# Designed miniproteins, single chains, continued (5), part 8

Each design is a single chain, and the fold is of that chain. pLDDT is the mean over its residues in the fold that is shown.

## One batch from the design tools (miniprotein)

Design m16261
Fold by ESMFold2-Fast:
Structure m16261 (fold): chain A 84 residues (1-84)
Amino acid sequence: GEATAGAAAAGGAAALARAGAPPERAAEAAEAGARYAEAAGAEDPEAARAAEYARRAAEAARAGDREEAARYGLLAAEYARRAA
């Protein structure tokens, strides 16, 4: 399902950020998470929250803030998993 794909992509972004991957790679994973969460539906408030956190993770990753990228990536993954 799209919620599971969003959780995986957001979790991947968090892992990449923690591992010290280039910011653009972590941002790509976080953006993928945001797209999957958005596709899961604006009608699901948890999917909408996952998309917002995934977007923030991508922005933090591009800024080189690995700690914030990992934090928001994990939040995105948690909310994506909760999406029905």
Scores: mean pLDDT 71

Design m16262
Fold by ESMFold2-Fast:
Structure m16262 (fold): chain A 72 residues (1-72)
Amino acid sequence: MELGEQAIREAQEALARKEELAREVGEERARRIAEILREALRRLEELKRRNAPEEEVIEVAGEAIAEIKRIV
């Protein structure tokens, strides 16, 4: 489940850079993006525990990316 582990790391790193994101897109949008990332991270961690197929990981990551693109 390499893809899932990478997605989890990327989501964690994005959340850690929340202050930088707020400077770029503003506090309100950064907060919405952080909420989407936290929810996606929770779901990705569930998939990792289940050793879910990559297709499910791609679906969750894709949904989160689509929501973020809608906000920015």
Scores: mean pLDDT 75

Design m16263
Fold by ESMFold2-Fast:
Structure m16263 (fold): chain A 108 residues (1-108)
Amino acid sequence: ALTSTITVTAVAYDEAGAEVARATSEPVTLALGESATVELTLTLPAAPGFYRIRVTAVSDNPAIKAVITEVTAEVTGPGVVRVTATVKAVAAAPGEANSSEGAVGARL
C-alpha cells in the first residue's frame, strides 16, 4: 500500500524575524488522497505584537508529497496560540520535494 507518515511543524517568528516558539505534531499515517487535520499549540513570549507562523508538513515517503490545504491560528490564552493545519497526501513527481509550507499570523 502506498502510504506516508507525515509530520507537521509550526514555527513562530517575532516582528524582527527571530524564532520564538516551535511545536511538532505526532506523526500521522496517510494513504494517497487522504487528508488529516493536525492541531499544534505554541507558547509565545509575553511581548505583545504580531507573530508570523510558518507551518511545514513533511512526508517520510519520497513518492508522496504532504500538501497543506488549510492553516488557521487562534489565540486561546495569554501567549498561547492554537495552530490547526489540514494536510493531504498527494503523489510526488520524481525529484519533487515531499514537503509543503503554509503561513498564518497571530496578534497578541
Scores: mean pLDDT 83

Design m16264
Fold by ESMFold2-Fast:
Structure m16264 (fold): chain A 84 residues (1-84)
Amino acid sequence: MMESLIRWAEEALAQNPDSAQAYRLRGKAHLEQGRYEEAIKDFEKAIALNPDDAQAYRLLGEAYEKLGRFEKAEEYFKKAEELE
């Protein structure tokens, strides 16, 4: 469930604040719950820690799309495709 995913990610970040995977998973949970700005912050942190994370760029694009920021969404989707 989304709450258990957020709990896991928070515990992981408490032990290792540089975990790109934990930021990506918490961001995904925020995205699925409609917290798009919070999701964007987590995905931005994930790509700052691991700039080759194609999935983080894809999820960042989805978050911007949900906010109606289609141009930014397209930029991040293209970046994700370039990393595959």
Scores: mean pLDDT 79

Design m16265
Fold by ESMFold2-Fast:
Structure m16265 (fold): chain A 86 residues (1-86)
Amino acid sequence: SSEVEKLKKELEELLKKAREAIEAGDLETAYELVKQAAKVVKELYEKEGDTPEVEELEKRVKEALMRVMAAMDAAGIETPAIRLPN
């Protein structure tokens, strides 16, 4: 559906902005962007179910979260807990 395509585009934009924020050293912004990406991928799961495409997007969000957390740890910033979809 067009709504699903809009959510996929939003997710790609959020992941792109998170990468740019990490590169700029803006780790708090990067964390918030990944948190938003996790919400979008959860909504995609609710609309499409557990398809291979949704699983790949969930994996990308998890990898982005781990990257932000690793960068924050290296910078001495404590990371709050975040829930990702299964």
Scores: mean pLDDT 81

Design m16266
Fold by ESMFold2-Fast:
Structure m16266 (fold): chain A 60 residues (1-60)
Amino acid sequence: GAMDAARRAAEAARAGDAVAAGLYATGSGKHGNPEEAQKAGLAALAGDAEAAERYARRAA
């Protein structure tokens, strides 16, 4: 689901893989709250894994 995609985005961001983080963040926006999913993706790309997970939880 959207939370799994956003969690993978946060994990990829922590590992420094911005491309994988962006792809997973895009997937999280297909269901639930797209605004929160986008915030999760942007936080993941910025390397803020904690904020990314918080927004991902709201997106679900």
Scores: mean pLDDT 64

Design m16267
Fold by ESMFold2-Fast:
Structure m16267 (fold): chain A 65 residues (1-65)
Amino acid sequence: AAARAAAGGAAAHALGTGEAHEYGDKAWQFGRQGNAAEAARYGALAAEAGTGLAHEAGDSMWRYG
């Protein structure tokens, strides 16, 4: 499961580069503006676009890149 989750995260990143990355970028932009509510909303949209596996991958990406 752990190995499958890691592979799924990498695949979700690659497959969701367009939509998931765009929503993640918007979430980061709103976070920088101090608009935590909109940042959280776009973060949720990024997770939705990248499916369930991308939830964990997205969190790591935002923290550590």
Scores: mean pLDDT 59

Design m16269
Fold by ESMFold2-Fast:
Structure m16269 (fold): chain A 72 residues (1-72)
Amino acid sequence: SKEELHQELLRTIGEILRIIGEIEDLRKKLEEAKKKGDEETAKKLEKEIEELEKRRRELLKKMEELSEKLDE
């Protein structure tokens, strides 16, 4: 139903916003690690950011698909 699609869209948006917040926090930590010359911590944080950005892209695609279904 459209109601189920709306609820899934809202949940998807909420998850995207949470991931954006997590990426911003990790980017701040990455800048601190780079400033300190901590290459090991920086590399770990870059990998974590890449995984979250991949997840964000997957959720954005899902959001687009749900939005298209709701426009019917």
Scores: mean pLDDT 87

Design m16270
Fold by ESMFold2-Fast:
Structure m16270 (fold): chain A 62 residues (1-62)
Amino acid sequence: DIEELRKRLKEIEEEIERLKEELRRAEEEGDEERAKELQLELEIKEGIKGILEGLINMLESR
């Protein structure tokens, strides 16, 4: 369902926002290992967001 995809998109966007805040804090604290871990999670989540946006757009453009 498009509705479920939109709900998941909103959830992933909220997760990305929180991860960006955590990454900024880790960088401010000089925790390089934590920052690297958060960067990898952020990249994965942004990739998922892109896939979800692509699917929603394709389904809506029919």
Scores: mean pLDDT 84

Design m16271
Fold by ESMFold2-Fast:
Structure m16271 (fold): chain A 73 residues (1-73)
Amino acid sequence: MKSELEELKERFDAIIAAVKDPELQRELRGQADVILQTLEDVKENGTPEQREAVLEKARAFLDAMEARVAAAN
């Protein structure tokens, strides 16, 4: 089964691929990369509590990205 990190990465990739505006695509890719790197860092070196907090923030950010892309397309 896919991990939560793998699921989030696939959803970020799908959202970014749906973007028609190249400037928005670049902005969202940069933001997604930062979030995914932070998740990888806490996966390797963080506590379960830190991992949960970062995962919660990543999901909130993903929801905001989906809404923004839907409005832009």
Scores: mean pLDDT 77

Design m16272
Fold by ESMFold2-Fast:
Structure m16272 (fold): chain A 84 residues (1-84)
Amino acid sequence: NEAAALLAQGNALLAQGQLDNAIAAYKKAIALKPSADAYNNLGNAYLALGKYDNAIAAFQKALALDPNNAVAKANLAIAQTLAA
């Protein structure tokens, strides 16, 4: 579907270091269908860009959708450490 395609596009852009384009793709995916995976990947893009407060907010949204998401929990802890 469109949301899954945008999530995959964001992942490819993130892997290429196209951080702003990855963020835009993830935001479009979230607008169509919010998901813990999309928020977690958005947080990873913000981490790569050095926007730690934005990364924290994204990981918190991922955990709000899936409280047992171990990847989002680990990434949130990393973002909080880097923001300190």
Scores: mean pLDDT 90

Design m16273
Fold by ESMFold2-Fast:
Structure m16273 (fold): chain A 61 residues (1-61)
Amino acid sequence: ASPETLAEAARAAARASDDPVNRQKLLEMAEKGEPEKAYEELDPYAASAFRMAVRALEQAR
């Protein structure tokens, strides 16, 4: 996936998250552009939401 797609996926996952800590981490990942490190720091629920958002954005193309 492109860096643009990864940033959009992180924002989408943040909007879907009810946990403020996970929401903050996903938004920081989108803004700072360090998806690899941020992905390793996500809990399993946030990581799953991010992967689903990436898949959804790729299917839209």
Scores: mean pLDDT 71

Design m16274
Fold by ESMFold2-Fast:
Structure m16274 (fold): chain A 67 residues (1-67)
Amino acid sequence: SMKEELIKKAEELKKEAEEALKAGDLQRAISLTQEAARLYEEAGDYKSAKELREAAKILEGILQQRQ
């Protein structure tokens, strides 16, 4: 189903965001996390979308402190 495809893509983006974070690429991690949140929202998984949006805000705060 489209919902299952959206969730699978969101999970893939979440894993890519974790890899980017481990590599120290905060900008890429933020972008990927935001895109994953969008896909969870489109799939109707509002809880996962909210959790990822909050994670992205934390990462944005860290990026601003390092600049």
Scores: mean pLDDT 89

Design m16275
Fold by ESMFold2-Fast:
Structure m16275 (fold): chain A 81 residues (1-81)
Amino acid sequence: MKEMEEELASLSPEEQKKGLEHMAGLVEEQLRQLEKEREKKLKELEGADQSVIDKFNQEMDKKIEELKKKLEELKKKAEEL
């Protein structure tokens, strides 16, 4: 990711925007996969202690928030071009 952003800085504005949009699409795909994994794991945790479910949800929420922040940053950079 960092190396791609540095390479994009040397490209034309239209190529930079295309690259940022592509990276945003990859992050959106990661978010979709993470949500599917969350749903699958929650089904496996049916009947587990609430503390186990809560801990899993907290860990997943952290990962989702980090990806959402990255996505917002990429979209903002693309819009500023």
Scores: mean pLDDT 78

Design m16276
Fold by ESMFold2-Fast:
Structure m16276 (fold): chain A 58 residues (1-58)
Amino acid sequence: SLSLEAETLRALGLMAFSLGMYELAVELLEKAIELARKAGDEKLAAEAEEAKERVLRA
């Protein structure tokens, strides 16, 4: 499902962030936001946007 795919991309984005791969982390989180919105999962979209903001502030 799109929600499961978005959740997987969010998790991978956070993993990339923990490894210092900031560009990849942002790309994965942006894809997670897009898929979460397509799925109508507003909570997941908000969580992914918050994660992206944390990466950009690092």
Scores: mean pLDDT 87

Design m16277
Fold by ESMFold2-Fast:
Structure m16277 (fold): chain A 55 residues (1-55)
Amino acid sequence: SMEERALRLALENVDEMIKKLEEIKKQKGMTPEFDKFYESLKKAKERLEKRLAEL
């Protein structure tokens, strides 16, 4: 379905972003704003995975 394709694309993009942020974290450390954004993306990934599993 179109919804399944959109969710899979969103999940792929969020996962790539998390990986890039983890590399930045290793190199530069964390600011409070960076940490909030990183945690927000992890929660978004969890929600997308749950929604995709329910399809």
Scores: mean pLDDT 83

Design m16278
Fold by ESMFold2-Fast:
Structure m16278 (fold): chain A 62 residues (1-62)
Amino acid sequence: SELSKKAARASALMIRGVAAEIEGNLKEAAKEYRKAAEIMKEAGDDELAEKLEKKAKELEEK
């Protein structure tokens, strides 16, 4: 389903965000988390989208 595809893409982006964060590439991590947030918002998971957006902003302030 479309919802399942969005969830899978968001998960992949979150994994890339975590990997970038571990490697110290904070701007790339923020970018991946923002993309995941956008997809989750489209999927109707506003709570997870807001958490991902907050995480991205925290990384951009470093």
Scores: mean pLDDT 84

Design m16279
Fold by ESMFold2-Fast:
Structure m16279 (fold): chain A 61 residues (1-61)
Amino acid sequence: MSEEERERLWKEVERTLLLMEAYLAIKSGDYETARRYAEKLRELGFEKDAEWVESEIEKAK
């Protein structure tokens, strides 16, 4: 794989991990941690995923 291909795949792995951790944080009532994961998703360029996390926090609150 090229360096660009490896970086893209690595970001997809990070995205999946952040989404799973955010979901678990929301289910445990740790909304601060979930918001931090949403910000990390935005920093990686996954704006829609970050918006989803924020929406789930609002629904759970």
Scores: mean pLDDT 81

Design m16280
Fold by ESMFold2-Fast:
Structure m16280 (fold): chain A 63 residues (1-63)
Amino acid sequence: MKGDIAIATKTVPVDSPAVLKFEKGDKLLILKEYEDGMVVAKNLKTGKEGLVGKSDLEVIGKA
C-alpha cells in the first residue's frame, strides 16, 4: 500500500489537525502504513497530509 494511490470511499470531516480532510472520490497517495489499519496519506487535490483510516480507502494502484 505504501506508494499506492487510493480513492476515498466517503467524505470525512476534520475532527483534529492530524486527521486528513477528504471528500468521496478524492485521490490520495499513501505515504506510510501503520499496523493498526491507519495510514498517512496526501490528498492529491489539496496537497495536505494526515491520518486516514485504511477502511475509508480503495487502493487503485499507481495509475
Scores: mean pLDDT 73

Design m16281
Fold by ESMFold2-Fast:
Structure m16281 (fold): chain A 80 residues (1-80)
Amino acid sequence: MEEEIKKLEEEAKEAEKEAILKDAEAGLYRMGAESSKIAGDEEKAKEYEKKAEEYERKAEELKKKREELLKKAEELRKKL
């Protein structure tokens, strides 16, 4: 059980790292969208907005995965 708990916690850390990277990518696309709007390129702004939303969704999925992994680890700890 201890080894299983450690594996779940390690997988949760990897999911957290990936979520941070996806959030950072989304932030860059949000900045690109704002810059494109200022430049009057509404089509480019919409493209960047869609990319930002896609990466934000991926980050949220990874955050949920992390929470599920941590919840499983806690449930195993409570059974010890």
Scores: mean pLDDT 84

Design m16282
Fold by ESMFold2-Fast:
Structure m16282 (fold): chain A 86 residues (1-86)
Amino acid sequence: SPELEKKAKEYEKRIEEDPNDAEAWYNLGVTLAALYKFEEAAEYYKKAIELDPNYAEAWLNLGLTLLMLEKYEEAEEAFKKYEELS
């Protein structure tokens, strides 16, 4: 979707201006997952979590994305972390 591609570029620009913006990394991941770019989405969720380990939504969406990538053990670990934070 052109709208999702535009959103991705907006979050990429936010990250260039502030690489420590955990929300921007998370939202870029969400946007890429919506574009079915699951490997890239997982990387960006992991960056959000590196910046904010208590980011419950990033752990949840990381788990869901890892299921799409058939990384079942890593997905289970991410979901466990989400439950600990919720």
Scores: mean pLDDT 91

Design m16283
Fold by ESMFold2-Fast:
Structure m16283 (fold): chain A 65 residues (1-65)
Amino acid sequence: MSLLEQLGEVMNRILQVGTPEQVKEARKLAQQFHDALLAGDLESARRYLEQLQEILRKSEAERRK
């Protein structure tokens, strides 16, 4: 699966289960991810994706209860 495909899936889920604050932070990280990819900085792109996955994990944990 491509990094862009993974970003799309994570963002879609955050939009469904995240708080407005989490959605805002996720949008910032998604922009930084795209900027890193355009710059050829795959290491930073992966780190931003990992931060997005962490936001999703926290959103899902909160949503479950």
Scores: mean pLDDT 80

Design m16284
Fold by ESMFold2-Fast:
Structure m16284 (fold): chain A 78 residues (1-78)
Amino acid sequence: DDQLRQAAIENLRGAILRLEEGDLEGAIKQAQGARDLAESLGDTEAAKYAQKAVDAAKAGNVEEAKKYLEKAIKTLEE
């Protein structure tokens, strides 16, 4: 489903932008949305990376969260 894939990628890109702006709460919400969309697509790898990004953001580890968001995007773009 191209619409679900696009929505997941948009949520992941939005989460990166929110992290760069210091909005951890907004980043977490967008990463959670991307995880749920990736699960609906059956993309378990992208969903796991999105979940790891959520966990890292909750721990305040912005660089780790960004790394996992980028990995999730790359997985969905394949």
Scores: mean pLDDT 87

Design m16285
Fold by ESMFold2-Fast:
Structure m16285 (fold): chain A 67 residues (1-67)
Amino acid sequence: SAEQVRELLRAAKKGDGKKAREAALKLTRDLPEEVREEIVKKVEEAAKKGDSYAAAQALSDGLAEAG
């Protein structure tokens, strides 16, 4: 949802990888486990760097690849 996307972006901007991971897990809950882990890892990595753009792109690209 838009709420979880906003939480993800705020967490990434703050460098909060844990909160970004939690938001990404909620956004990908209906995806297969392998796909979900790939997206979540990329989002968490970008968030730890404080790169909200990279975090958003990782989520968007991962969701597009998933279906």
Scores: mean pLDDT 82

Design m16286
Fold by ESMFold2-Fast:
Structure m16286 (fold): chain A 107 residues (1-107)
Amino acid sequence: MEEAERAAEEAERGGGRGAEIAGRGLYGGARGAERHGSGVGSSAAGIGGAGAVAEAELGVGGEKGRRAAEAALEGGKKAVKDGKEKGKEGAEKGAAEGAEEAARAAE
């Protein structure tokens, strides 16, 4: 029975009791990755990046501002996409296998 708890906790990372956690992971994980998981650029970093781009285009931020803005924008965009895809794939694969493993451990 202690093994069932450990299996459930490990399965939360990549599977689990399973479909319920995966469902929340697939829907909420994408949003969570945007805000918490990836710390994502579409919010704070993306807003800052857009501002730096505008400043650079006005010639106020110079090369430094433009470089920082491009890095922030691309980093945020990649983090959102990468987090969503990896989160979905991990949750789907792990949820089914983790749930089966937890069921076997509970036996």
Scores: mean pLDDT 44

Design m16287
Fold by ESMFold2-Fast:
Structure m16287 (fold): chain A 119 residues (1-119)
Amino acid sequence: NSSENSKYLQEVLDLLQENREKIIEMAEKLVSSDDTSSVFKEMDELVKEHLSLDSVASKIIGGILRLAFVYKLSREEIEEILDRIEELIEEGAKKGLSEEEVLRRISELLEEFRKEVEK
């Protein structure tokens, strides 16, 4: 329901905000093509400690890391995508959007960001 959706999305937002610098560091390691396997293991451990592996947070973090790796994103670009995602989740929590709807909107946001950085 809307209240449960809002609580869940707030937990996802809190995870992303509390681990923001860690996520940026992981993305920068992927951009350098250094320790890719250890970065993904670290992501799995971070998600397991705070949320289930099937959580929306896992898909969000994975999406950001894949964009950073494929398109060699700068720190500024990584911070910008995180800001946009956090804003979208905050709005979703306030509106009581479902996990499916939030993931759909994040997928659209990631695709638009991909188009902005692809040259």
Scores: mean pLDDT 77

Design m16288
Fold by ESMFold2-Fast:
Structure m16288 (fold): chain A 61 residues (1-61)
Amino acid sequence: MDAEIEGAIAIIRAAVALTLSNPDKEEMEKIIKEGEELAKTLPPDLAAVIRQAIEDLKKKL
């Protein structure tokens, strides 16, 4: 089991939940930063999925 892949799924789920609940900007920024750091360690295809989730979250800013 790849811990990095599990982390990626967790970030995606968190980003989706945040976009649904209209949270504080600080919470959104925290998830964005965590996702960007995680994307640096992932394969390009999985990193692209994380970046797409982050972009969707950024659209609320």
Scores: mean pLDDT 73

Design m16289
Fold by ESMFold2-Fast:
Structure m16289 (fold): chain A 56 residues (1-56)
Amino acid sequence: SEEVRRVAREIGEELRRIGDALDEGLKEAAALMKEKGLSSEEARKLALEKAEELLE
């Protein structure tokens, strides 16, 4: 139905936005792991914090 198609489009747009924010956060975290020797746990935390920042 038209309603289902509209909802699917909205969900698709939201998922793309979330994916872009996560990708950006992961790139920054990976760079900091290399430059500062951060642990995987620290890098994961920073990636999520950056993604939340971008999604605000």
Scores: mean pLDDT 81

Design m16290
Fold by ESMFold2-Fast:
Structure m16290 (fold): chain A 88 residues (1-88)
Amino acid sequence: NPELRETLELWLEASKRGLSLADLRKEGMPQETIDRMEELARLIQQINDLLENNDPWIVEKWEELEKGPPLSQEEFDEILIELIEKLK
């Protein structure tokens, strides 16, 4: 899903820069993009909730990601997109 990937990349970049959605709006980011980022943040929170509740499947999958060969940012983003799509 190219739209989901674009939104994820924008959200990760904002997080790296320490910017809130309000800061992005001030920088001129379109409201449509901000709305997509808010929905993505909700889905990421669902993944975090599953990790915190020690769901065996997601914990095992996440451990495989940490212990596997070093992933590029692009490979990591693809796995996150797959997890987010599964939660939709």
Scores: mean pLDDT 69

Design m16291
Fold by ESMFold2-Fast:
Structure m16291 (fold): chain A 75 residues (1-75)
Amino acid sequence: MKLSKEKALEIAKSVFDSVRDLPLEQQYRAAKTLLETLKKQGWSDEEIDEILEEVSKFLTPEQREALLKAYEEIK
């Protein structure tokens, strides 16, 4: 079943909070897994962009870079 936008945002924040102190490679892998999961559940690129924009407000510059890199690889 497709996750609600609010639930997807909560999961994204939780994932990044859990890996924020880990190396960027681990943060990148977590971001890639999250984005692939959303895509498999039928989220459009536009819906994923909305989630990424909201999540990025709570991320460091390095975390945003890892997130963008993961997104480019799954586009």
Scores: mean pLDDT 75

Design m16292
Fold by ESMFold2-Fast:
Structure m16292 (fold): chain A 86 residues (1-86)
Amino acid sequence: MKEELLRKAKEYEEKAREYREKARKISEESNEKTKKLEEEAKKTGSKKLLDEAIRVGAEGGMEVMYYSSLAIEYESKAKRLREEAE
């Protein structure tokens, strides 16, 4: 039974890693898109592009928070399983 708890902890650690990587990619993509929109808005004076940059940044930030919270949840579950296996 101890081996089963450690195996489940390993699976949750892998899930946490996947969610952390997903959050990182979303953060990078959102930051890049936001920067490009802000640069174009500054060049053209377009309020529409500035509003779009704000929207993209906000949506990306929310998605990063969502996947980061999932990673934290799985990290916490893995930690508890490892403590139970002691």
Scores: mean pLDDT 86

Design m16293
Fold by ESMFold2-Fast:
Structure m16293 (fold): chain A 81 residues (1-81)
Amino acid sequence: EDEKLIEEAIERLRKDHPYLPLGEARRGAIDAVEKAKKEGRKITVEELYQAGLDAARAYVQEIADKLIEAGKEFERWLAER
């Protein structure tokens, strides 16, 4: 059942946000299911969608931040030449 809910949430996320890293979104959804089970509560597709979206956004932001920092370092290096 939980696996089916995860797939439903990921399919909705794929349609709404086709450019997001769905692998990271799926990991976020799986983590949310595990957390809900530890807390003794049932999780909804809406919560899984949000958890997946948050995980994918966090991953994209991390990559963007790394690219920005790499760009600043390269610009600094070039300015010193």
Scores: mean pLDDT 81

Design m16294
Fold by ESMFold2-Fast:
Structure m16294 (fold): chain A 55 residues (1-55)
Amino acid sequence: MDPSLEELKAAVEEVEATESPAAALAILRQGIRDFADDPEKVAFLERRLAELEAA
């Protein structure tokens, strides 16, 4: 799987809309591991994870 950053943003928005907060956090953490070699995607996921954890 190699989604674009825009596709990743859309997927995260859908996850947040459809999943529980706990499931969304778990999925975002898995995404950081899955995209570890892509610093732009990791930075996006880390920022969004931090925002959700603060909410």
Scores: mean pLDDT 79

Design m16295
Fold by ESMFold2-Fast:
Structure m16295 (fold): chain A 56 residues (1-56)
Amino acid sequence: DELVEFAKRYAKEKFGVELSDGTARALAEHAWRLAGGDLERAKEVLKEILERLNSD
């Protein structure tokens, strides 16, 4: 699943966070729904979600 792998890679590279498979999948599914099935938009939504979750 490209979005799951993207979420795991992005979190590790940008925040030093290792997401569990379950968390990465849940975030990827949420982003996919918000993006209306657009992969590039889903990646942008995932970035925004991960940035918000890693804000203090």
Scores: mean pLDDT 80

Design m16296
Fold by ESMFold2-Fast:
Order: structure tokens, then C-alpha cells, then sequence
Structure m16296 (fold): chain A 70 residues (1-70)
């Protein structure tokens, strides 16, 4: 996958997750922006492992925070 593909996949998944959890638009946009950055870093072999871990942590925290707001 290209860097552009990884960025778009990360963004799309973040937006879908935020929408599914009923997150406010501003929070969905923040999640998407962070996922885009981490998706770009995941394309670089030097940063890939760290970026993948941080993306997983980001999504897990978002789910936990959304559950706490419910």
C-alpha cells in the first residue's frame, strides 16, 4: 500500500468509528486528523511499528472515552 492509501484508510476508519459511537463532529475530525498523521508515519519503516502502536492506542482510548460519555 502507498502512503496515500494508508492515510486514507486510517482516516476513513477513524471517521466510521467516531460516527458509529455517536461522537461530536469536532471529536470525529480530531480523531481523523490524528489517524491521518499516524497512517503517514506507518508508511515509513523507521516509524511504522511505533505509529501502528500509537494508532491502536488512539482508537482504544477513543472507544473508552466514548463509553464513559454514554
Amino acid sequence: LSKEDLVEIARARALALGDGLGAPEEEKNRLAAEAERLGALAADPKTSAKARKELGDLLSKFIRDAEARS
Scores: mean pLDDT 80

Design m16297
Fold by ESMFold2-Fast:
Structure m16297 (fold): chain A 75 residues (1-75)
Amino acid sequence: EIEELEKKAEEYLEKSEELRKKAEELIKKGKEKGLEETYRAFRELSESGEYYVLSLSYKRKAEKLKKEKEEKEKE
């Protein structure tokens, strides 16, 4: 269960990074081609942020479960 949460955190982090890269490309194109690419970049950044938050949520859950397991072994 903990390993699954860690894997999901990693996967969501990778998705966040891919969307951020797409946003960077769209920002560059927006400077040359127009505002529509800039608006697309904003959408990609928003979605990237959501995946980043999901990644942090799963990482936090995994860390909490690991800590609870360690504490039970020491009690």
Scores: mean pLDDT 77

